# Designed miniproteins, single chains, continued (2): the designs that were tried, part 78

Each design is a single chain, and the fold is of that chain. pLDDT is the mean over its residues in the fold that is shown.

## One batch from the design tools (miniprotein)

Design m6688
Fold by ESMFold2-Fast:
Structure m6688 (fold): chain A 76 residues (1-76)
Amino acid sequence: DKEVELLLVIVEAAELKLEKGKEEEAFKKIKEAFKENGYSDEKAEEAAERILNGKVSKEAIERLKAAIEEDERRKK
């Protein structure tokens, strides 16, 4: 499911943004995920910038991870 995979990448990138020195890696991960969903390089970069500009709490990240893991387990 593309939506679940995209959410997983966003969560992973948000975690990387909380770690110093990993912001560029987080940006590339989101950009690649959007490109795989048919976005152009320019639009993928804009989406990655908007997502990474947001402040994300550790609690919000943990909730999203739990939801994704639950969905993945059900699909098995």
Scores: mean pLDDT 66

Design m6689
Fold by ESMFold2-Fast:
Structure m6689 (fold): chain A 73 residues (1-73)
Amino acid sequence: SLKELLEKKKIVEDGLKNNDIKGMLVKIAEIDGYSKDQIKVIEKRVENSNINPKLFAKTMLSQIKIKIERIEK
């Protein structure tokens, strides 16, 4: 929904601003309906990944913005 996308956008922007990419990903997963146990698995995967966390977050933000634009149009 548009409401969920706007909330996700704010979470990603706040995560980038505060350099809290892990906390950002947990909050996004909660919105997507993942269980606490599934979120713990996601946290461990993020911690063990070789991906640049800021680049990943910027890519996610761009994708969210595109989805919002498609719904608002």
Scores: mean pLDDT 75

Design m6690
Fold by ESMFold2-Fast:
Structure m6690 (fold): chain A 94 residues (1-94)
Amino acid sequence: DEEKKKILEELSKRPKEEILKEMRDMLETSIKKAKEEKDEKTLKLAEILLKYLEGKMSKKEAIEELKKLEDEENKKQVELALEYVEILEKIEEL
């Protein structure tokens, strides 16, 4: 909770457009790396987050698709992806 507040405070100091661009660039970099490493699980997680960021998928759909990808090995990655959905929602509210 404190970490989320700190992130939102730092984000509020910068233009929303710049923050969204950084998030997109980071997700695109993650997709490229996952493709090069043949990491199918990370690729699918990053693609869902990018679709959500681009408005091609609702928050509900993104959360449902992320949860469907959860298995014994990727639970932490799915939890991080769900946190990213929450951060993206808060950025859109700025």
Scores: mean pLDDT 77

Design m6691
Fold by ESMFold2-Fast:
Structure m6691 (fold): chain A 88 residues (1-88)
Amino acid sequence: SLQQDLQDQIDQVERIVSTISDSQVRSAAQSAIDSVRSLLSSTDDTILQQALDSVRSLGDSLRSSDTQSAIDSAVGTVNTANFLRNMG
């Protein structure tokens, strides 16, 4: 299910976050994950799919991007989660 896929992706990104030594990046990424986690109770497939895509993008940014890009991606994820929460 999309809920299971989203939970699995959140868990994957949380594992990445636990390996990050930069406290600012870790804090920003944790806030992003916490914001997306609130969407797990959604029954709207569009909301779940967009949340899933957002968490995947965050994970990619944390793996390949520099510190500022990682923070910007985390902020973008929070904004996306807030938008989706207001939509559903």
Scores: mean pLDDT 83

Design m6692
Fold by ESMFold2-Fast:
Structure m6692 (fold): chain A 85 residues (1-85)
Amino acid sequence: SARQALLDRLHALLGEIADAARAAGVPPAELAERVQALTRKLLELVDAEDWEGAVAALEEFLREVLDPGTAAALLARFRAILEEA
């Protein structure tokens, strides 16, 4: 289904975000907690079809933990996933 495809793509992207944050030096315990909180928030916003809120939430997270180039690339992929929803 389109929803299952969206969730699979979001799950894959969240894995890449976790890998990038780990490479950026975020401690494993803190990373696990922060990624779980982000995942919950994004799923709530996606279920509410609040696409602007979902983009804003991810952008804020990426700005705090990653370099601007990596953050921009991951955010662009997230926008592409939402456009197919």
Scores: mean pLDDT 82

Design m6693
Fold by ESMFold2-Fast:
Structure m6693 (fold): chain A 119 residues (1-119)
Amino acid sequence: SARREALRAEAAELRAEATRIATEAAKAKAEADAYAAQVKDDEEVQKLAKEAERLAEEALRLAGEAGTLAAQGEASSVDEGEALVARARELLERARELAEETKRVAEEAKRKAEEILAK
């Protein structure tokens, strides 16, 4: 049916987006950790790395949950699947916001670490 085909397409798109958000959050956390490792004695950069870790872990959790709901939606009845996919979309919006915040915190950690290393 047209609704089943639309549900499969949306579920696949949401799973791809969940993977992209998770990858971006993990990358930003790794960058923050790398800069914190270069300035181990700087309390501010260490705190930024810890905040990036907290934000990334929450983004990864929500993206993972959204990916699971999207997969379940594809396997479910059309009505149930549409509800599961709608929930996945809500979780991905929150995960995206957290991933963007992780990137901002990682960029601040980078800026402060580079400032310390330059002097």
Scores: mean pLDDT 90

Design m6694
Fold by ESMFold2-Fast:
Structure m6694 (fold): chain A 99 residues (1-99)
Amino acid sequence: MPAREAEITLEKESEEEIFGLPTYRYMSDEEIREKVNSLKNLPEEVKEQVLADLIAGRLLPYTVEITFEKGKIHYKLRYTEGAAAPEPEVVSNPLPAPE
């Protein structure tokens, strides 16, 4: 299979930010599973391995670029400034598609 690429954003800004109010959001295992399962360009086997790596804490709390090539998974960790993306939730409110 050719190279497959996907990105996962882990909402954890910087644990070493010690200046009064270290604010960071830690994703739960369930949220990580949902993020990994939403990756449509990775096969299930790769998704399971990525999920295990994320939960085991091998991947840092950064934006992770995942490339799968010939049975090898590459993780490129990137700190994304201002990457406070809201959690993907099913919006059942009257206005599900705001502009």
Scores: mean pLDDT 47

Design m6695
Fold by ESMFold2-Fast:
Structure m6695 (fold): chain A 83 residues (1-83)
Amino acid sequence: MAAPAIDPEEASDEEIVAAAAEAAREAARKIAESLPREEAIRLLEEELARVDAELADPSLSPLERRVLEAVRRILEERIEELR
């Protein structure tokens, strides 16, 4: 049985995915606010390409895949918003 102790690194899968989604949303917002629109779109598209490459790894755990899928969705939504 897994240990019942909970810390920020041993949070539930749902909490980990939610935290990653929040961090990605904040990072995308900061990029969009800190850079000219064209530069922000380019940087977000580069990050999206990296996430897509990581998602192609068949050794990813289900949790890691859920995190990357959540990040990918946030990046796509922000890129569309900026266009």
Scores: mean pLDDT 78

Design m6696
Fold by ESMFold2-Fast:
Structure m6696 (fold): chain A 84 residues (1-84)
Amino acid sequence: DAARRARARASLEASSRADLAQLRAWAARNGEVDTLARLEADLRAQGHESDVALAVALLLRLAVDRALEEQERRREEEELEELL
């Protein structure tokens, strides 16, 4: 079903855009804006042009550098603050 696949893709794209926004906010807070911008440019040059592909590739790269761990902690803290 093309409509079902389109909806699933749109959901992944929305989630990936949210993850990218949080990564950029984290980078701004931690002085990593230039590092993140270079990683985004490099991945786009490699053909990761969609937000889904870019978010996945960035998260994998940042996991190696432990940046993903910090981003996840910040995300959880923000979610807890919103719930409180």
Scores: mean pLDDT 65

Design m6697
Fold by ESMFold2-Fast:
Structure m6697 (fold): chain A 79 residues (1-79)
Amino acid sequence: VALSPAELAAIAALEAAVRAANDAQIAATNNPNNRVMREVFDMVAAGRPLEEIRALLSKVADPDLVDAIVAAVERILAE
């Protein structure tokens, strides 16, 4: 069965976050928005609780997108 568009978007967002972490070290120590992205990546890498990641994302993204990203992280951690 094919993945839903929301699941594909969540996986793409996580892949983009990983690439953004590599590029962010090159591009933007001085941009506040990049600080949030870096913090989310660090939290995922450090195994932080999903509720803390959700709380951070809720400051910058709508609730549906936050739910999709958190669900993708939860699936990856379950593997």
Scores: mean pLDDT 63

Design m6698
Fold by ESMFold2-Fast:
Structure m6698 (fold): chain A 100 residues (1-100)
Amino acid sequence: MERLEKIKKEIIEKEKLKESSVLLLEELIKFAGLETAELMKKLLEGDYSVEKELEPYVEKFKPYFEKIQEKIKEKMEEEGKETIEGEEYVELYKEVLEEE
């Protein structure tokens, strides 16, 4: 747990993320685990050699990305919106992950 919190803090401070982006990052880390967080940190440090190591996680997330995109489309059509704002995006993301 302490290692995960340290990685999150370093990513947040380095990227100066908005609160909605922080919440999305926390949900991604919960879903993908500590290893994905460490690989993301390495990419932010400029170590692109880890891109191949991220491929299995990208493939694992693909069906969830597709569900999120479908929910975004449905909500945009229902509300007549051209885009979904950050907080609404985080809520839709959590909803998809909670279905698991």
Scores: mean pLDDT 63

Design m6699
Fold by ESMFold2-Fast:
Structure m6699 (fold): chain A 76 residues (1-76)
Amino acid sequence: MKKVAQGTAEALRIIGDGVDESLPLLAEMVRSLELARSDPERREEALRRAEEARRKFDEIMKPYRERALKKLKEIL
């Protein structure tokens, strides 16, 4: 029981670490999406920047997702 709860907490902490590392990219995505909504002339550029930030976010999160999944598989 306690080992399952601890392993789940560790997996969530790993994801949290990834989110913390990628936080500037999440902010860039939000800013770019807001620009796309508010400025039609810059929409295509803003959407491109949001997509670039999303890809960077996915790249940073990939090793954290893999580590978290490994932890979850060890307790399931």
Scores: mean pLDDT 79

Design m6700
Fold by ESMFold2-Fast:
Structure m6700 (fold): chain A 64 residues (1-64)
Amino acid sequence: KKESLERFEKNRPLMEKTAENLLKKFNDPKLREKLEKLLAAESVEEALELAEELQKVLAEILEK
């Protein structure tokens, strides 16, 4: 549990920084909402699902 949480915690700020840079460039309200949801996540499982959704949104924007 603690190891999985630490692993995710380390990856979380990387994704957040990337999303913030993209928000500045694209002004996507969806990215902002996902970031807020991720920060408010109460469980590791919920945070993982939100992080995956965030990554999917970022990938879609970057791809086209």
Scores: mean pLDDT 66

Design m6701
Fold by ESMFold2-Fast:
Structure m6701 (fold): chain A 58 residues (1-58)
Amino acid sequence: EPYELLNAGLEAYQAGRYAEAARLFEKVLSDEDFVATLPPELQEDIRRRLREARRLAA
C-alpha cells in the first residue's frame, strides 16, 4: 500500500539505508494518484529526500 511504502522509505532514510530509501521513494512517487493526495510540502520533502538518498547511496 502507498502509505506503507512511504513509511518504509522514511524509516530506511532515517536508518541510513539510502539505496533502499531511494527505491521506496521512487515507487511512492511513481504513484501519481497517491502523490496528488499528499500536502505539497510533503511531496517536496519526499522529492528532496530521494535526491539526497540517491547522492548518498552512490
Scores: mean pLDDT 84

Design m6702
Fold by ESMFold2-Fast:
Structure m6702 (fold): chain A 76 residues (1-76)
Amino acid sequence: MTREVIRKDAETLLRSAREELERARERGDEKAARQYEEVAELAEKALETEDPEKAWELLVEAEARLLELAVDRALA
């Protein structure tokens, strides 16, 4: 995978995480807000990382965490 592909995916993930963070804050869900902040931080690190392998690892971790949060929310 190229740095450009990682950048686009990380930017998309960061946007999604920030949107969910805002929604969590609006409903007063401090636990979810902190978890979405962690996802956003991982996506930002992926964007800042020059090593494409490390950037990919960070992106995969962020995506996995975001998916787990989405599943938890769906199951309530």
Scores: mean pLDDT 80

Design m6703
Fold by ESMFold2-Fast:
Structure m6703 (fold): chain A 89 residues (1-89)
Amino acid sequence: SEIEKKVEELLKKVRELVDEISRLANQPITPENLARIRELYEEMVKLIDEAEKLLSQNPELRKKYERELTILYVAGRLIYVGAEVDYWL
């Protein structure tokens, strides 16, 4: 379906953002790297919100994709929070 294709496109972009956040967080946390991690995290949250809205209107697709979307959200959030903590400590 067209909606499922949109969800898959959003998930692909979210995976790419989580990978980039992870890559930057594995480097020394400079002000520049932290600012970039924040930008990527904000974009990730925006895309996850878009996917959640589509899934909330489509129960069958929600059942199929909810777990992966939740895992990606939690992973990205934990990496972002870790980078903030590393910078301020």
Scores: mean pLDDT 89

Design m6704
Fold by ESMFold2-Fast:
Structure m6704 (fold): chain A 65 residues (1-65)
Amino acid sequence: MSQQHVQLGRQHMRRRDYQTAIRHFQQAINLQPSSDIYDLLSGTYSSMSQSDQSQQYTQLSQQLS
């Protein structure tokens, strides 16, 4: 379920396992796209110093709002 992937993604973010967090958030988006999940992806990429990817997901979040 989408919610399970969001929870796992957040757990991996807390452990600085950003790559695994991204995979869980992408699976959540594939099941049920939402601005909240795009914001989580944007935040994860920001934590990785990947500003281009972070901005991309911020734009996707705004498109769903």
Scores: mean pLDDT 81

Design m6705
Fold by ESMFold2-Fast:
Structure m6705 (fold): chain A 99 residues (1-99)
Amino acid sequence: PRASVELSQKRITLKVGESADVEITATNGGNEPVKAIVGRQPEAIELSKREIEVPAFDSVRQKVRVTAKGVGEDERIVFELRDSKGTQDLAVLTVTVKE
């Protein structure tokens, strides 16, 4: 079974207190439900959603709001697409936060 996760943007730059929306597209070509989860998140970044469920043979497209809480350079947020067998795919969003 095959599953994939894609982000509308791979890099964003924010100022402290600023937010941007990033769209996550998760596709599940398998016969088992998968879950897109945040595997890694910096302390300086807040996300509106950390988990998205994708039913078997389905696709989900959802916006995640990324909010900058503190200064950081090339901070990485890792979205993992997981099923019962482990990680099927991952996507990385790189965030730089300026004053």
Scores: mean pLDDT 84

Design m6706
Fold by ESMFold2-Fast:
Structure m6706 (fold): chain A 78 residues (1-78)
Amino acid sequence: LDEAIEETKKLILESKLPEELKEKLVSDLERLRELLEQGVDALIEREGLEPMSPEEFEQLVLESLEALKEQVKRLSEA
């Protein structure tokens, strides 16, 4: 998971996005990392998500990061 976040940050920083947007997205990813470090169960409860296994939550985060990568690529093409 941490590796996927770092890979996503690197993709954003290497993209052709405006610098301000890069800073915001990197900040959002660092915030996500901090929340994950506080504990997956606590995060799920706090955000009002349906109870799920750590594996299901990791899969959800990975899919969300992959979607973000695709959006960054599409925005960089413009």
Scores: mean pLDDT 72

Design m6707
Fold by ESMFold2-Fast:
Structure m6707 (fold): chain A 81 residues (1-81)
Amino acid sequence: MKERIERLRAELDRVAEELGKISDKMPDDVRAEAVELLRKARELIDEAEKSGGANPDLIKKAEEYVRKARELVEQARKEIE
């Protein structure tokens, strides 16, 4: 579980960094949605760490939120070109 949480935090950080680089060029709605998804994912990851990974559904949900945020950032990158 710890390795899974560590990998997910690293991916979240990468998505957040990419979002930061293109945020000024993203549509307001898409940017707000990506930011909210990353915020929710971070909260779930923090809760999973507090529980020592006892609830794998928290991590699954966080993984889904990070994936959706990554998809929004990638789509926005394609549309601003």
Scores: mean pLDDT 81

Design m6708
Fold by ESMFold2-Fast:
Structure m6708 (fold): chain A 89 residues (1-89)
Amino acid sequence: SLQEEIDTLLAFVEIILAVAKITKRNNPDLPEEVKKKLDEFIKFAEEAVQELERLSQNPTEESLQRAKELYDEVVKKFRELDEAIEKAK
C-alpha cells in the first residue's frame, strides 16, 4: 500500500538519523567544519522524519512521490556527510 511504502521510507530515514547522532556522540574531535555539516544534516533529517510522518497519515500518490524525493535528498546529503567525515580522519 502507499502507506506501507511511505512508512518504509520513514523507517530508513530514522535509521540514517540514528547513525548520524551516534557518529556525533562518538567523534567529539571532528574538525569544526565537519561538526557543522553533521549538525546541519541532523536538523535536516529530523525535519524529514516529521514531514514523512505527516505524509504517512494522509497517503496519496503525490505524498509517496514527495516521500521518495525527500528520501533521495536525505540519502544524497548523508553520502556527502560520510565522505566529509572519512576525509577528516
Scores: mean pLDDT 89

Design m6709
Fold by ESMFold2-Fast:
Structure m6709 (fold): chain A 75 residues (1-75)
Amino acid sequence: REAERRALLEEVEARVKDLSENDKAAAIMTARSLIERENPTEKQVKAAKKTLESMGYDKAAKIVEDLGRRLIEER
């Protein structure tokens, strides 16, 4: 639902405030993609995490993994 999606994105934005601009942008863009997917799978979350890690965005990858697990578990 729109309100839940906005709340999740706001939480991600708050969590990344202390990160580098690159980590912040990568985390927000990937989180938005997962939230918009409605029903992200564990495989899709792991793939997104690995992509961010391969680019050196380790902190962004951790935030995205946490968000993805919440989206799967709160279903």
Scores: mean pLDDT 76

Design m6710
Fold by ESMFold2-Fast:
Structure m6710 (fold): chain A 100 residues (1-100)
Amino acid sequence: SEEEGYKKIYQDTLDGLLEALKRGDDRVFEAMVKSVRRKAEELKPYVPQEEYEKIMQLIDEAEEAFKAGDYEKAAELLAKAYAELERLEKEVKRRQQLLS
């Protein structure tokens, strides 16, 4: 199901981020922040502004948690932002296919 897909993306992303942060590999977290921000900007014209702002807020909160040394919270927030962005991207692509 779509909900099961979301949960899997969230959990796999969370586990991957926590493993990287546990190893002191901050670059994985930083690279993912940049990637998620870029994808959100690309999707911005195709999604409701409220959904875009919600994702951007999750990313901002994840970076604040990371700077504070709260790696568990940082990973959870970024994983949620990524999972929500992936859901929105699939919905946009589905709508574009129906209009073609």
Scores: mean pLDDT 86

Design m6711
Fold by ESMFold2-Fast:
Structure m6711 (fold): chain A 105 residues (1-105)
Amino acid sequence: SSLFPRRLSLLTEEQLEALKELQIPGSTYTKEDFIKAYGEEYIEVEKEAIELQQLIKKLPSPPKALLEELAKKYEQLAKLAEERGLEEIASVYRQEAEQVRQQLK
């Protein structure tokens, strides 16, 4: 069983706020452990992707520029995960990037 949350990008606003104050539910990892496992850049990009995703979901017609930024962040997260051998996480973010790219067509 995985101890790290590959579904962080799927959190609700309330869950994201709780996460900022507490450890991710069901995880034995601290924020410092996540930085060691994923790297600081991954953690920063994932937070940016979550914030951008939440902003986009609140808009009835999100600008293409925001969708392009979200797709790029998901692509970056997939690459960073692959570089660390986190293939399951990389696969999830590749799929998310493709879904956003479909909205740009």
Scores: mean pLDDT 69

Design m6712
Fold by ESMFold2-Fast:
Structure m6712 (fold): chain A 84 residues (1-84)
Amino acid sequence: AKELALALAELALALAAAADAILRAAGVRDLEAALDAGVAAVAAAVAKVLASKSEEGAIDGIVLGIKGLVIALRALALAAALAA
């Protein structure tokens, strides 16, 4: 359970980092704060999974990772809409 939770959190972090790289390459500054918040939420999720001694804590970490990924994807979608 923890190993799967960690893998999902790592995937969410990797996707958030990829979205951040795309926004930075596009030169979008106004949405960087929203994307940074998403990346920070994913990082907090990974930290919770790693620090957790319980399965419940690992699940909470996954939920935070998904929320962080959603924030990052929303920031990317908004940046794309503004650039279009």
Scores: mean pLDDT 63

Design m6713
Fold by ESMFold2-Fast:
Order: structure tokens, then sequence, then C-alpha cells
Structure m6713 (fold): chain A 72 residues (1-72)
């Protein structure tokens, strides 16, 4: 599950020409904005940002929503 998400994020980032360092920077940036978010929520938010060309603010909102869903 989590490994599959990591793989999809890596593939989406590669299609956008992003390095692993840039991917990690984006993950860190989302984590700082939503410190309670799980690794899964952060990865899913970044994946949507990369695949759908979303804004950073939109990715943060997705991470918050996914975190709330995980608490159920």
Amino acid sequence: MLEELKKRVKEAAKKKGLSEEQVQAWLDKIKKAVPDASEKSILEALLKMLEENLDFDEAVEIAKKLEEEEKK
C-alpha cells in the first residue's frame, strides 16, 4: 500500500522532470504545513499535485482532508 504510493509519486515526479531531492523538499513542505498528517496522506496529496497540476495550497487541503478520514 504505502510502497505503491511511493512508487506512483516517484513515477509522476519523473514525468515532471523532478529529482528525488525536489520530491523530498515537497514532502517536507507539506509535512510542515500539516504536521499531524500521516506519510500516506502527504504522499497522496503530492501525487494529486503532480498528476493534476494542483497548487501547493490545494495539496495542503487534500492532506488535511485525508488525515481527517484516517482518524475514523
Scores: mean pLDDT 79

Design m6714
Fold by ESMFold2-Fast:
Structure m6714 (fold): chain A 93 residues (1-93)
Amino acid sequence: MEEVEEILKVFEERMKWLGLELSEEQKKKLKEQLLKASVTDPEVFEKMKEEAKILKEALEKGGYPVYDPETGKYILAYSLEELEEIAERVEER
């Protein structure tokens, strides 16, 4: 229960970083989806918790995490322009 609320808060902060806000209906729907996953797919829920932790730590530093599949690491973007540049760089191979 508390873990679902923590994931929800992190997703809200992610949306705010992107210049978007979740409506009350969107928050409720997301919470219901997270609760369902925690019961029906515990392995998926554990992965979501790990991703939320990475995202939370990045957002606390003022950045957005972009996964680099070559290194298996997250690169932090501090603006939407930087996010686009990092995403393009990761796809250039």
Scores: mean pLDDT 75

Design m6715
Fold by ESMFold2-Fast:
Structure m6715 (fold): chain A 98 residues (1-98)
Amino acid sequence: SLEEEKQRVIEGAEASGFELKAELENGVLIFLHYNPEGNSYIIRVIDVKKKETYVLTAPSKELAEEVVELIKKGIEEGKSLEETMELAREFLEEQEKA
């Protein structure tokens, strides 16, 4: 089932040090992990149904959490995951220029 597949993905991610930040519609999961080597935050977004993974890197915890909220809002508003991830990437690029 989708729920069993989601649970396996969550358990695997948590075993690797990722924190589950959100479970969204259609089996989309958002995880966050602090990368000490880069002093950065890794945002991993997994579409369990499509078996697709997206990765973004944010320079701070605050920006990482803002990106998580942007992804949640995009999906809640009916945007595709691909469109939502592009918007999140553009947001991070704009913040790095400021």
Scores: mean pLDDT 86

Design m6716
Fold by ESMFold2-Fast:
Structure m6716 (fold): chain A 90 residues (1-90)
Amino acid sequence: SSADTKLTEEEKEHFRKQFIEFLKTELKLPEEEAEKIADEIIENSDTLEGAYRNALEAYLRIKNPEASEEEIAKLVAELEARAAAELAAA
């Protein structure tokens, strides 16, 4: 599975494009700011799963600018647990 292997250039391009559009649409960020955030996530992510996790953390920090790192980590863990539970129930 690609989720368990090092992030490929094709996966980086696809993720970058999707995440930039998400940030522009959902958070109404300017393209330059969205690109910087997406590029930072890709640079700091070894796997596709890691990139999605880092993207979720970035999104939550933007939505909750006064939240601590511990609060963001808790929100990420709660959302991941919920997604896993919904997938297991299907």
Scores: mean pLDDT 77

Design m6717
Fold by ESMFold2-Fast:
Structure m6717 (fold): chain A 66 residues (1-66)
Amino acid sequence: MIRDIISEVLGVSPVKDDDDLFKDLGSDMGKIRQIVRLAKERGLNLTVQDILENPTVKQLEEKIKS
């Protein structure tokens, strides 16, 4: 779910576990807010702060599972 949202918002496929949303995928704060909004619409409890503290795809998947 979150990996699909990241792929959709950033226009990248495939998205790898160790891809950093800022360093590897080039996200800005607008894209981060868009990811958070889409995640919430799809029933995922995710905040901007969660992404800032867990910037890799794998870390975000683990955060959502918790």
Scores: mean pLDDT 81

Design m6718
Fold by ESMFold2-Fast:
Structure m6718 (fold): chain A 107 residues (1-107)
Amino acid sequence: SKEEILKLMDEAIQLIDKAIEAVKAGNYDEAMELFYEALEKLSEAAQRLINLAKDPETIEEIRKLMKEAVELFKEIVKNRDDPEKVLEYLQKLREIANKLKEIAEKI
């Protein structure tokens, strides 16, 4: 349902925010665990959102945002020893989550 998708999006955003704070505090291992949980919730929400979407343009936008999220995941893992880059990529992931939530709110 739309309400379940919005709940998953909100949970993903909260986990991203916690991951950002963990990186700022130097708790990188905690940040990675929170990041993985956020990505799982975001992926589930996006898949459910694709199933509810009726128009090809909206489906393509969701797929594009998820592709960007996967690339950010790879960059976070690759740059794990660079907290400033990890923070930049987590902030971009938060923007993607917010865009997916906006799409869900309009369906």
Scores: mean pLDDT 86

Design m6719
Fold by ESMFold2-Fast:
Structure m6719 (fold): chain A 76 residues (1-76)
Amino acid sequence: SVEELKKILEAAKKVQAGEEVSSAEDQKYAALAKEYLADPKKLAELMAEGLKMVFTEVPKEEIDAMLEETLKALAP
């Protein structure tokens, strides 16, 4: 789920930048990213569940980095 969250955030960045996605995998994550960007509640739930699943195994520094990427994906 953390790996999938990272892929969704990367796809969100590409969508915000207006970049084309060529692979089927990238297209899948781009579609998910568009849905999450359109629904702030859904995005917040995804982030909360991701943090709950991995926070005991993942250092806070890595969690903070994921949050920064989320903020950058939402901003131009």
Scores: mean pLDDT 66

Design m6720
Fold by ESMFold2-Fast:
Structure m6720 (fold): chain A 63 residues (1-63)
Amino acid sequence: SPIVEQTQQKLDDLRKKAEQLREEGEKSTDPRKSALLQTLAGASLGIGDILESVTNRYLEKLE
């Protein structure tokens, strides 16, 4: 399904951006900046996982 391919591409992009935020957090010498960036990265990944799960569940029911 084209929507599955588009969703997977967007989720892959989101995960790459989240990893970049995590790496920036790890490189930060400010512990508050580090904590914020790592939290934002984790939240972005969590939202992505939920969106992927919801999309997959809906597609299974449409067979």
Scores: mean pLDDT 78

Design m6721
Fold by ESMFold2-Fast:
Structure m6721 (fold): chain A 85 residues (1-85)
Amino acid sequence: PDIQQLLEQAREALRAGRYDEAARLLVTVLTMLVTDAIMEGNGDKAKELSDFLVDLSRRMDAARAAGDRDGLRAVIQEGLDWIES
């Protein structure tokens, strides 16, 4: 799977209100990026990506637990924007 295709699918899911799908795709992309960084020997990038994934996952779980749909959307948007920056 192409990372660009997954990012496009995640943005479409987010726009359509399919937040669980968008969150799953975001986690998949970040996991692939971490794996790529490790395989390339870029430990600093792998750590940055891994720390970001952990932070986003924690914030998404908190929003879900609170029933905060707007908060979940905002965290997913932040994650997608960060990857494409």
Scores: mean pLDDT 88

